# Designed miniproteins, single chains, part 22

Each design is a single chain, and the fold is of that chain. pLDDT is the mean over its residues in the fold that is shown.

## One batch from the design tools (miniprotein)

Design m788
Fold by ESMFold2-Fast:
Structure m788 (fold): chain A 115 residues (1-115)
Amino acid sequence: SLEELLKEGEEFIKELEEKGLAKVEVEGNKITIETNGDEKLNEAVKTAGKILEEEGLAEVEIEGNKFVITFKGHPPLGTLSAEERKGFVGFLIHKALEGEEKARAALEEALALLS
């Protein structure tokens, strides 16, 4: 379900923050992710951001280990709360750690649940 997917993503972000692997801030339609410089985690965030940009869902700015994801505000993601968008991004990054194809499949699944 969408609720289970968003919860998985939120729990993943919480684990990253508790382990000191990333800091995540949410401000309206913007999610800022600053990693500790782990190459695998940075690649997963880049992959998730790339997929979101390719689908026209967000714009991504990258400065070293800092990633700013700005959601476009249109449906379906534009209808989510800030906390739900955080969970959505967390889920996509978590799947991106398993590879780009897993991240793309995860986005398709999430968008189908939002349709």
Scores: mean pLDDT 84

Design m789
Fold by ESMFold2-Fast:
Structure m789 (fold): chain A 78 residues (1-78)
Amino acid sequence: MRRAEEVLARARELGERAAELARELLANADDPEKVAELERELAKVEEEARRVLAEAEELGVGEEAHRALMEPLAEVAA
């Protein structure tokens, strides 16, 4: 089931990218220009994540993909 593995890997990569951007937003909260740039990058990641999650649902691994996407973000919140 290589396609499901590829979709899950992409979900994980997007989650890690989103977590990285979230950490940068927190670190640069006093720089409005940097915050605006990071927010634009995060919006692009969110768009890609929606597409990846939809593909994962079609493959029957939607819940697993959602977990892979959200786990890195949960680490930022902790």
Scores: mean pLDDT 81

Design m790
Fold by ESMFold2-Fast:
Structure m790 (fold): chain A 71 residues (1-71)
Amino acid sequence: SMEEEAKRLLEMAKKLLEEARNSTDPFQAELNLGVASIIAAVVKKLYPEYKEEADKLLDEANRLSAEIRAQ
């Protein structure tokens, strides 16, 4: 179902975000955050009912990216 697809994509984005948080390599962290952000943006566009969860992931990814770039 479309709902199962949205949930699968959001779980993928969450895993990438967690991998970025635990990464000691800034390049790998930024790559994982970038991919997570693209997935969350796609979910937000294709599955509007998941907008709030997708927005939360995008906000978290943006904050982590800013922290990495500030170091």
Scores: mean pLDDT 86

Design m791
Fold by ESMFold2-Fast:
Structure m791 (fold): chain A 88 residues (1-88)
Amino acid sequence: MLSETELRILNALDKGGALTAAQLAQALNLSPSTVRRHLDRLEKRGLVERRRSPKDPRTTVYSLTEKGREELEREEEKRREKEYLESL
């Protein structure tokens, strides 16, 4: 299950492509440390990839995987189904 913050991170990466933790933090109004913590969890799940920036090899960028895109879409569907079931 993805948290609201993790869904926002995946959506930002889907929209923006390869972003740093600092860029994600600014876009989401979160601290870089908070974003990096969620990115670590998402990377362990195979939903995001960590790479070196082609502009600066000492800068780390993150990008959405194909699995990450599929999970983002499925989470939206599961959330709607769960809300429907819980409203019954």
Scores: mean pLDDT 77

Design m792
Fold by ESMFold2-Fast:
Structure m792 (fold): chain A 55 residues (1-55)
Amino acid sequence: GEAEKAIKAVEQGKAVAEEAIKLAKKLGNNDGAKKAKRLFDTIGVAKAIKNTLET
């Protein structure tokens, strides 16, 4: 359904973000990488779910 489409779109963006997080970890910014992942997961998923529920 539409919820599955929204979640899939978020997963596609997450794959790109994971590449950036891996690079940040290699550069010694482990705390920044953890914060970025948490914010991306929280904001991205919440936005997609809210938008799907409103349609």
Scores: mean pLDDT 64

Design m793
Fold by ESMFold2-Fast:
Structure m793 (fold): chain A 69 residues (1-69)
Amino acid sequence: STVAQAFEHFLQGMKAIEAKDYETAKEHFLKALELDPSLKPFLERELEEAKRQGDEETAEVFEEVLKES
């Protein structure tokens, strides 16, 4: 299903963040939102968490994704 594909892209984006592959993470999150726009609040929460932790690189990924969506 489109929802399952969107969630798989979300998970791949999170794995890319852990690997510090921020460009790959951005591509996966953009694809996730394209497939399921209802994931936007989840990305907004991840942005808040990254900002809380001072993870500037991760925060930038989520800010760029949310700006382009």
Scores: mean pLDDT 88

Design m794
Fold by ESMFold2-Fast:
Structure m794 (fold): chain A 92 residues (1-92)
Amino acid sequence: SMERALTGAAYELAGAAFLSFKDYEGAARYFRKAVEADPERAARALTNLGRAYLELGDYEGAVRAFEEALALDPDNEEARRLLEEARAKLAA
């Protein structure tokens, strides 16, 4: 719905602002809110959530976020590349 899309976009913008200040906990919080508000259109928010989790050292969270992003957008080369990075970090 339009309301879900607008709410998701607002939270995604807030998450991006936190990323620009390197506040990765704040970024992850708002990207999670964006995903919950509009899960069907959340591929970009999920990719950015995974990036925030990578910076926080939450490699399991990063893997899940990138896998969900790729489920919504299988051709997302950025999410695929970052998923490989997250998996490599999980492997030790």
Scores: mean pLDDT 89

Design m795
Fold by ESMFold2-Fast:
Structure m795 (fold): chain A 79 residues (1-79)
Amino acid sequence: SEEEEVEKELLEYFEKHASPELKKLVEEAIEAILAGDLEKANELLRELHAYIKANNKPEEAAKLEAAVEAYIRERLREA
């Protein structure tokens, strides 16, 4: 399906283009979500979006943000 194809492309984009620092922030956010720590999760997600915008051009930032969201959704399904 189109949804499966888009999600696969976003997951591949995250793997290839997310820095090690961004990947660490994403994993910390996932851990906070799974622990039910909504305050920490919201703070980490805010930091994550700020990091992406600070280190990428607007069009690249938008795609990377979508890729991060796809990765978080996939990891939460696996948990």
Scores: mean pLDDT 84

Design m796
Fold by ESMFold2-Fast:
Structure m796 (fold): chain A 59 residues (1-59)
Amino acid sequence: MSAAELKEEVIRLGEELEKLGATEVAKNAKRAAEEFPDDETVLRAAIHELKKEIEKLKA
């Protein structure tokens, strides 16, 4: 994925976390994507952490 696609994925996963009630985690992830929109390493790490949080909340 391009950096732009990774940023969109972070925002999408952040919105899913907000719906699950994890608003602070979602807010922090969206902020990181806005601050580092071209940093694929940061964006991939954020996606990984957001997916883990979603898994924990849905378990």
Scores: mean pLDDT 78

Design m797
Fold by ESMFold2-Fast:
Structure m797 (fold): chain A 61 residues (1-61)
Amino acid sequence: SMEAEIEALRERIRNAPDQEAKARALKELLAFLLRQGVDEAAAIAEVQALGDEYGLPRPPR
């Protein structure tokens, strides 16, 4: 399910060995949410909130 895939991606972010790997996994989560038809602003807000939790900068455009 979509929820299971999101949880798997969140676990990948949590388990990533460094900030660069976490940032890459965070970008994968954003891409997944957009691919599933989640609103762009909502998807970006979720990714920013999670990035803030891990002390990561906002993904560059």
Scores: mean pLDDT 78

Design m798
Fold by ESMFold2-Fast:
Formats: sequence, C-alpha cells, structure tokens
Structure m798 (fold): chain A 73 residues (1-73)
Amino acid sequence: MEEFKKRLKETVEKAKAGDKEAKDILIAIAKHIKEESTNEELRKLAEEAIKAIEAGDYEKALEYLLKIAELAE
C-alpha cells in the first residue's frame, strides 16, 4: 500500500497541474474500487472521489482516495 499512496499523491499533483492523463488515471482507480469492492464504505468513498475529481477539487479527491487506501490495508 505504500507504493499505492505514493503513486496516488504523485498522480493528484499532476492532475492539479492540468494533466488529463493523470485525471483519467484517478477516475479509473476510483471506478475500479467502486465496481470491484464489496465494502459499502469503500464504494461510497470511491463515488465521492469521482465527484471531487470531476469538480476539480483534487484536495477532497486525495482525502477520499487516501481513506480508501487506509481501509484497504
């Protein structure tokens, strides 16, 4: 999970800088968690992360994605 958190933070910073590929990666990660997870809390956090990314609120998106990483450990 350390590598996941590191890549997550790096990808969020790139998305903040306007990197569309980084934004697409964040959305793909959140969608994957939402579709594959049987944990209701992880699914809800993934939905909120997607909404935050689409709204351009990368600070909130990072908060939700980090909570997912902590719960998945």
Scores: mean pLDDT 80

Design m799
Fold by ESMFold2-Fast:
Structure m799 (fold): chain A 82 residues (1-82)
Amino acid sequence: MAVLTATIKVKSKEDAQEVAAFIRAEAERLGAEVTVSITEFDDYALIGVRVVAPSEEDARRLAEALKAHPKVEKLTYEIRPA
């Protein structure tokens, strides 16, 4: 098992909902546990993510998918063994 913790900056609350839905869908596909929180601001939103993935490889795949997502402006993440 591995834990992915990430903070994601997006341009709008609509983009935040899209990215959050993407994260939940990917986590479900991987059999991972996920917690997502969204903090909305006037000009942007922040998404806080914690994923308990079955393997470190699965956690890395999710991080790479987030890096590649067109709505993700900025991503900060860490992966830790669990």
Scores: mean pLDDT 86

Design m800
Fold by ESMFold2-Fast:
Structure m800 (fold): chain A 51 residues (1-51)
Amino acid sequence: EIEKKIEALKKQFEDILRYLEEVNPDPEAIERARKLGPEQLKKAIEDVKKE
């Protein structure tokens, strides 16, 4: 169950990255979010949204 939830989060993360690339956000922020991993991706996304 946990693995499936992580897979869903990674899928959402990928979709969000696609969207962020479309709106031309800071690529460094995207790179940092990717390195933080699944548990911290939410926090990284929040920081990106804050801009």
Scores: mean pLDDT 63

Design m801
Fold by ESMFold2-Fast:
Structure m801 (fold): chain A 57 residues (1-57)
Amino acid sequence: STVLHPRDKEDLVRQLDALLSREPNPQAVGVLEELARRDGDPRVRELARRALDRHYS
């Protein structure tokens, strides 16, 4: 399967961050946690961590 480019993953993080700003969404949180813990790109991990911190810290 085709792996997403880091830029596309950064855009995904921004979309999930915007979604969580509107209402609680456990599935969006799960995706951000997975990206923050396991993604191969340090920038994607950092953006996902900051998104989680904004909503749940």
Scores: mean pLDDT 78

Design m802
Fold by ESMFold2-Fast:
Structure m802 (fold): chain A 105 residues (1-105)
Amino acid sequence: PQDQKDFMIDLAREAVEYLLEKGYLTPEQAEHLLANIPLAVERGINLSEEERDKLLENLAEFMDLVKKANPNLSIEEMRYLNTVFHVLFLAENLSPEEMFDFIFS
């Protein structure tokens, strides 16, 4: 449904804007992520069970890297980083290491 897609786009936009405000993203990185949100949402709602399992495995690896490098992250920051992971994984099929480098380079 369009309403569900619009809601997911707004959540992803909120995550990108928050991480930009907190200095985790540069303006260029934020613009790149914002441009990819519609594609990521479209791909996300159409995931097979196998694709969903792969996403969850890659998410777990990404979050492990994030927590090891940033042990003092708040729950809110972790939720926003989780959202940005979904955008990068679904739109660009980046590895957990490539996504980590994008955010923390």
Scores: mean pLDDT 82

Design m803
Fold by ESMFold2-Fast:
Structure m803 (fold): chain A 89 residues (1-89)
Amino acid sequence: SEAEERIEEIAREKLKEMMKLAEEIVKANPSPEVVAKAIGLILRAIGDAFELILQLRQGKISGDEAVEQLKKILDEQIEELKKLKEEVL
């Protein structure tokens, strides 16, 4: 489906940004709790992407709605990672 392909492309690009932020956080040698939080944010983003695909397949959400919701969720997680990075640097 075109919507699932768009979701995959968006998730791939946003996850690249999240991974870069996570690497910068880890390089600052933060506490184990900070590292665990960064991992948790990335895992949650992956889980949320799959939930949107499931909703799309069940007809509970349109393709455009799924794409828009994914962007919002991933952008919110990116902002959380940026905040976490600011606390460490």
Scores: mean pLDDT 84

Design m804
Fold by ESMFold2-Fast:
Structure m804 (fold): chain A 73 residues (1-73)
Amino acid sequence: MIAPASEEERREREEAVERLREEALRAIEEGDLRRAALLMTGLGMLGIAAGVEGDEETARRAMEAMRELEELL
């Protein structure tokens, strides 16, 4: 199995997920769908990376954020 990330690395990933989610929400509110799509792609990539690292909680949060954003489109 892949070694679990340090506490700092997990915190940084969780912060990145929340940052991308908020930025994507703002982009959607502004009607900047291209920016929203890029930010959502970043969320998906973070979710995959977290899953590969065994950080299932962060991966699930990233995927949940993606679903919430897709429902707004």
Scores: mean pLDDT 78

Design m805
Fold by ESMFold2-Fast:
Structure m805 (fold): chain A 86 residues (1-86)
Amino acid sequence: MAKLAANNALFAALVAASERYLAEQGLVSEADARAAEENALRLALEAAEKLAEEGNIEEAIELLETAAKMLPEHREELERKKEEIE
């Protein structure tokens, strides 16, 4: 389950980064971009916690670091979760 959750989180983060780019171009609403970012943040936090619970600490940290690069406005929350796991 944790690996599937991590893949889903990374895909959601990629979608969120794409939606943010499109919102900056005026092609999608700010609300849609924000919703995608919030969804990706939630999935990344959940997946990292599951990986950590399974003892896959390094994979959890890598997931959070990758998500932080794709979700820069949520970097602080992702970094805080990383510190809790480490």
Scores: mean pLDDT 84

Design m806
Fold by ESMFold2-Fast:
Structure m806 (fold): chain A 60 residues (1-60)
Amino acid sequence: SDVEALRRRIAVLEEQLELARQLKNEALAKGDTGAARDASRVAEALEKQIKALEEQIAAL
């Protein structure tokens, strides 16, 4: 079903989001502000994608 396909995509994006958050925390611990900023942008983009897919499921 469309819902199952969307939920599988959300699961993949949530895994990627967790990795992006870990990379941000590691960069901050090392004082690498550039890497932390890049990881934050990736995390924000993934959060927006997850929210859009969740809203798409809710509209079905």
Scores: mean pLDDT 90

Design m807
Fold by ESMFold2-Fast:
Structure m807 (fold): chain A 80 residues (1-80)
Amino acid sequence: SLLEKVAELNGKIVELLNEAREAIEEGNYEEAQRKLEEAKKLIKEMEKLAEQLNAEDKAAVEETIKKFQEELAELERQIE
């Protein structure tokens, strides 16, 4: 289902952001950058899927997307 796809993307984005955070802690900035770029692509995919959801489910997914975007921006700032 559409919600199952959203849940799968959620899990993958969380994993990529955690891997990016670990790479930053290890000083592996190139690997961190690659992981953040992958996360951005999945966040964009999640945004497209959210447009197909009902209003209530869309609102919940949009809140999750906002949190991912905020975390991604913070991690990118640590690399720069």
Scores: mean pLDDT 88

Design m808
Fold by ESMFold2-Fast:
Formats: C-alpha cells, structure tokens, sequence
Structure m808 (fold): chain A 61 residues (1-61)
C-alpha cells in the first residue's frame, strides 16, 4: 500500500495534479509518519495549492 501511494503521488505531481498528490502523500504519512520525504513532498504540493499554513504544519514535525 505504501509503495502504491508513493507511485500515485509521483504520477500526480508529474501531471501537476497537486490536489491528488497531496491526498496520496497524506496516505503515505498515515502509514509511515516518520517519512521526511513524503512530508516535504506534501508541503510542496500544498504550497502549489496556496495552502501555506497546512504546508508549515506538515513540516513542523
């Protein structure tokens, strides 16, 4: 499940579907909370969506 969610997130980012990427990355973080890479990618996707406060929250841990 984690591997599939990561692949989906990468595909969404490549397609510039930041909403889909954020949802997939949230699932990765739910399954692997210590995944720094996923949190950084989620923050980047959230910034692309203009959700700066959410991006900051994700990076705070």
Amino acid sequence: KIELAKLLAEEFIKEKNYEGAAKALEEVIKLDPDNEEARKKLAEALRKLGKYEKAEEVLAK
Scores: mean pLDDT 78

Design m809
Fold by ESMFold2-Fast:
Structure m809 (fold): chain A 67 residues (1-67)
Amino acid sequence: MKKILVVIGSDRFRAIKFAEELAKKYGYDKYLFGETSRKEEALEMAKKLGEKYGAEVEVVDLDELEK
């Protein structure tokens, strides 16, 4: 089963590092990262990727995860 990870957050460097580490640890086939202000675009891409590839897409907002 294909898994796609999308990580967003206001801290770009942290989002990039977190996406790479999580993708490797949890076996995600693809990962993307972006800014919090682009959350709607990230969600739209996630939806299209999930439909096209029959994959489970997980969106993680680092700013919300920290509390």
Scores: mean pLDDT 68

Design m810
Fold by ESMFold2-Fast:
Structure m810 (fold): chain A 50 residues (1-50)
Amino acid sequence: MAGAEMFIGMLDRTEAEARRVAEEDPSDRDEALETAQLSQQLKDTLLSSL
């Protein structure tokens, strides 16, 4: 799929932003870390599927 790399880039950004949020707001750290982890897992799955 031609758009797969673009999607991976989006996931990478989401991961980085979630980590930033976790550092800025410890109250939302758990949610932010879960989002980052899910983004990492999705990106890895997509890469392994391609």
Scores: mean pLDDT 77

Design m811
Fold by ESMFold2-Fast:
Structure m811 (fold): chain A 58 residues (1-58)
Amino acid sequence: MLTGEELLKKADEEAKKSSAENPSEKAKKLAEEHAKTYNGASAEDARKGLIDGLKSDE
């Protein structure tokens, strides 16, 4: 199933979003997912996200 992999990924992501999970576990899962899916993405995007998060979190 060529599109099955994409559907599985979307279903898993939706389950994580809708499911009530421990914040720590959820954060780790999101970080790993982001690293996997956006590993080749612009480093600037990753840096911007981190800097923006740190700036907003006081």
Scores: mean pLDDT 57

Design m812
Fold by ESMFold2-Fast:
Structure m812 (fold): chain A 66 residues (1-66)
Amino acid sequence: MKEFEEALEEAKKAIEEVEKLNKKAGEAFRKEVEEILKNKEKMSLEEVTEKLEAIKAAAESIVEAL
């Protein structure tokens, strides 16, 4: 449970940094998080956490490239 909450918070922080630099890219990442949360009942907690970690990594990569 804490691992999921931490992954979600870290993904949100990374998306906020992307939005400061590129609002449209940040909006795209937010939509991906919303889709994951919407389908949470159809996925395991581990799968949800892994998807959130992937979004964080992708967002951080964009921030570093900008």
Scores: mean pLDDT 79

Design m813
Fold by ESMFold2-Fast:
Structure m813 (fold): chain A 68 residues (1-68)
Amino acid sequence: SMREQFERLARELAEEANRKGNEEAAELIQKAGVLASLGRTEEARELLEKAGEMLGRPELVKEAIKYL
């Protein structure tokens, strides 16, 4: 499902944040997941894009956003 694909890609971003010790990026990804579950798609997108820039993974964010 679209939600399962989103959760998989969001998990990949969270794992990257944890590997890099980037707590701010990890918090943004967690908040984006909550916002997505509430249907706040645009807010979730903005937080994911910020996290992706911080982690150097903008393409992974673009993939995740396809499933929001």
Scores: mean pLDDT 86

Design m814
Fold by ESMFold2-Fast:
Structure m814 (fold): chain A 70 residues (1-70)
Amino acid sequence: SLDDVLRREAPAYIAGAEALIDELKNKKLTPSQRAALLSAAYLYIAMAETADPEGAARVRKRLDEVEKEL
């Protein structure tokens, strides 16, 4: 089922979002590069949310904190 696929893939989306958030800390990024990384991180969080709402919420909180410092 789609739910089984999402549950299987959720850890990869969480790990992907965490990696993108770490890259956002790179102060050498252009505004366009930052926007692309932010969009990708939010998408990965959204993809994980149905199967892992708690994991998605934790990563989103970290992303919001990093975005606030951009």
Scores: mean pLDDT 83

Design m815
Fold by ESMFold2-Fast:
Structure m815 (fold): chain A 64 residues (1-64)
Amino acid sequence: SVGERGVELAEEGVRLAEEGRIEEAEKKATQGVSLGGRGGPEYAARAVELAREAGRLMKEAVEG
């Protein structure tokens, strides 16, 4: 489903952020939130939570 793909993209964003691949992580997290939102409230919430985790990891990578 579209919602499932959105969550998978957001999960990939988290993995890329853990690897320090900031630009790719941001792109995947953004795509994940967009597609997750199209899947309904539950998928939207999961994708947003994963995107926030990716953002936290990206911040840690940039700050040291």
Scores: mean pLDDT 85

Design m817
Fold by ESMFold2-Fast:
Structure m817 (fold): chain A 81 residues (1-81)
Amino acid sequence: SAAERKRREEEALRKLAKELGLSLSVVTKVYELLKRQGLSFEQALRVIKLLYEELKELKAAGRPPGGKMTEVEELLLKEIG
């Protein structure tokens, strides 16, 4: 049912936020942006995880992302500090 799907999606977003050490509000905002780009729920979660790990690695190496940042990248970088 639609209600069960919505609950499972909310639980998955909470689990991802906890796993990455991100706020639920940021993970939810990033998911909404990716959803508007046509990504499925599972694709969006994968992209959030991969992109956040890449941005953390770049920051640790002292290398900022080159060129124009997307709104998704800007939101995730703010969480890294």
Scores: mean pLDDT 80

Design m818
Fold by ESMFold2-Fast:
Structure m818 (fold): chain A 55 residues (1-55)
Amino acid sequence: DELKKKAEEYRKLAEEARRKAEELAADPSADPAVVVGYELLAIGHELEAELLEKK
């Protein structure tokens, strides 16, 4: 199933973005805007995966 494969890829991208946000959030010198950017990227990828799974 091509859609299921793409959904899994988006979930992996979301996990990677979430991990990056967590790492940056632990750094007191990190730019908060960059952390928020990765959090939004993770949410976007999670939503794309969910949309593909509902097809």
Scores: mean pLDDT 80

Design m819
Fold by ESMFold2-Fast:
Structure m819 (fold): chain A 61 residues (1-61)
Amino acid sequence: MAEVKEKLAEEIRKAGSYEELIEAMKKGHKQGVSEAEIEDILRRETGLSEEEIKRILEEAF
């Protein structure tokens, strides 16, 4: 799990577009990262607001 979360954080950090960000999130979730953990990674690794994070989570899942 820790290794998968670290890879997801790197993919989120390197995402050049909104679509790439959503695909990284879906891939992480498929590999067993929870929605709550993905939300925490987004908040930590991106400059997105709480509203933007919730919107992206709803769009991805």
Scores: mean pLDDT 78

Design m820
Fold by ESMFold2-Fast:
Structure m820 (fold): chain A 58 residues (1-58)
Amino acid sequence: DDEKLGKEILDAFYGKVEGSKYREISNKASKEAKLVAGKFLIETDGIPEEDIKKAIER
């Protein structure tokens, strides 16, 4: 689920997911879980950790 959650966060960051959907995901996931998913995306897709953190914090 961390991979799927990270993908959903990334899609929201790139504007491929409606803001209401991102808020729904945000409400279900802890900040720690989002960071773990973000690290997975960094290792898999080479996305900078700072970009993922900005998406989570917005």
Scores: mean pLDDT 57

Design m821
Fold by ESMFold2-Fast:
Structure m821 (fold): chain A 83 residues (1-83)
Amino acid sequence: MKFLELSAIPISKEQQEEFERARKELREAADRAAALGDRETVLYVVGAELLAMAHVLEGKMEEAIETLREGIRRAEERNAAAE
């Protein structure tokens, strides 16, 4: 199973919680973008989440969390500009 490969990477509970919180915030930003009709921002968020997941699979949890945080920042900037 692909999940067995991930379990070989040392990930702290704090990093897991931070990643899940950032992922939730990113999805909430995408929901706001969708409500504003900004499909480009929704697509950007999907791309950011996929890139973050790729970093997790490579054991780069810090980079994964940073990617999600950058995604949130840019999605929120785009949402503000769409107003």
Scores: mean pLDDT 75

Design m822
Fold by ESMFold2-Fast:
Structure m822 (fold): chain A 48 residues (1-48)
Amino acid sequence: EELKKLIEENKKRLPERARQMGLSEADLLAMQGKVDEAIKLAEERAKK
């Protein structure tokens, strides 16, 4: 649950950061998807 809260907070911060950097909505969504997938893969590889 702590990990999920961290991910949620990071996702909430991404929109503000994206606007500050001039990223589009599509870029933001792609980054959020990649972050979630990367975390999942890292955890599965750690378990192997």
Scores: mean pLDDT 63

Design m823
Fold by ESMFold2-Fast:
Structure m823 (fold): chain A 86 residues (1-86)
Amino acid sequence: MKLVLTYRNMSPSQLTGEALRAIGLELDGYDVEIKIEGTTLTITIGNLSEEEVEAFLAEAKKLAERGWKVTVTIDGDEISIEVTLP
């Protein structure tokens, strides 16, 4: 499965932290593409299992429960999660 994670309205510290996490996934053998545009971070992961995608969806749900704006779009085997920080 392909996952596209988009984080919007990030501080420089949050942007650096999430980018380093994404680099960690690439070093662990995941097919990762990282794009930074201003305060927006987009992470694309091309080789996730269904169980790994479910873990990301569970994390996104917890962020939504904390009052963050979360949009999830499912198109076949591609899942997009967009998160806007307060």
Scores: mean pLDDT 81

Design m824
Fold by ESMFold2-Fast:
Structure m824 (fold): chain A 90 residues (1-90)
Amino acid sequence: SFAEKLKQIEESTDPAAIAQLFGELLSDPTITSKQRIEAVNVIAQLALKSTDPAHKAAYRDLLHAALSWFKSQGDEEGAKKAEELLKELE
């Protein structure tokens, strides 16, 4: 479920595993725009909390990928949220 995958993302310390799960959430046709935005918020929080520069870079790359995904799908709210979060990151 969405909640199970989101929890796995929040509990993971492996950026590669997080990227895989996040990609699955973005491309899942049963997931709502609001849920995708929730997942994007979680990735942004992981970027902010991480002290590992490589992990921070990986999470920022996921946010850029999400922005491109939302734009390609015509998800205006998702794209706006991804842009706002990228701007707020250090």
Scores: mean pLDDT 85

Design m825
Fold by ESMFold2-Fast:
Structure m825 (fold): chain A 63 residues (1-63)
Amino acid sequence: KEELEKEIEEIKKKIEELEEEVKKLEEELKTAEGEKKLEIEEELGVKELEIAVLKTILKKLEK
C-alpha cells in the first residue's frame, strides 16, 4: 500500500517536471529560428510522448 503510494507520487512528480520542461520549450519555440526551431520541436515531441506514457501508467495505478 505505502510502496504503491510512493510510486504514484514519483510518477506524478516526473510528469510535473516534464510538463514544466515542455512549457519552457514552447516559450523558446516562439523566438527560435531555423535549425534551432527544428531541434526544439523534436525535443517537444519526445517529452510529450514521455508524458503520455507516464499518464497512462499513472491512470492504471490510480484505479
Scores: mean pLDDT 81

Design m826
Fold by ESMFold2-Fast:
Structure m826 (fold): chain A 55 residues (1-55)
Amino acid sequence: MKLSKEAKEIAEKIAKALSELTGIKVSPELVIENAEKGGYTEEELKEMAKSLGVL
């Protein structure tokens, strides 16, 4: 997908939250890759970040 600066920052927040929850190192690049494979929009990434309490 075509990512804005905001979407990249959100991916970093999601990656940090998931790393803390799982104890496994999750990179922002992995979050972006999974979003692209899942067809997620930037708005869906924002919703995920909100549900994780990081936005």
Scores: mean pLDDT 75

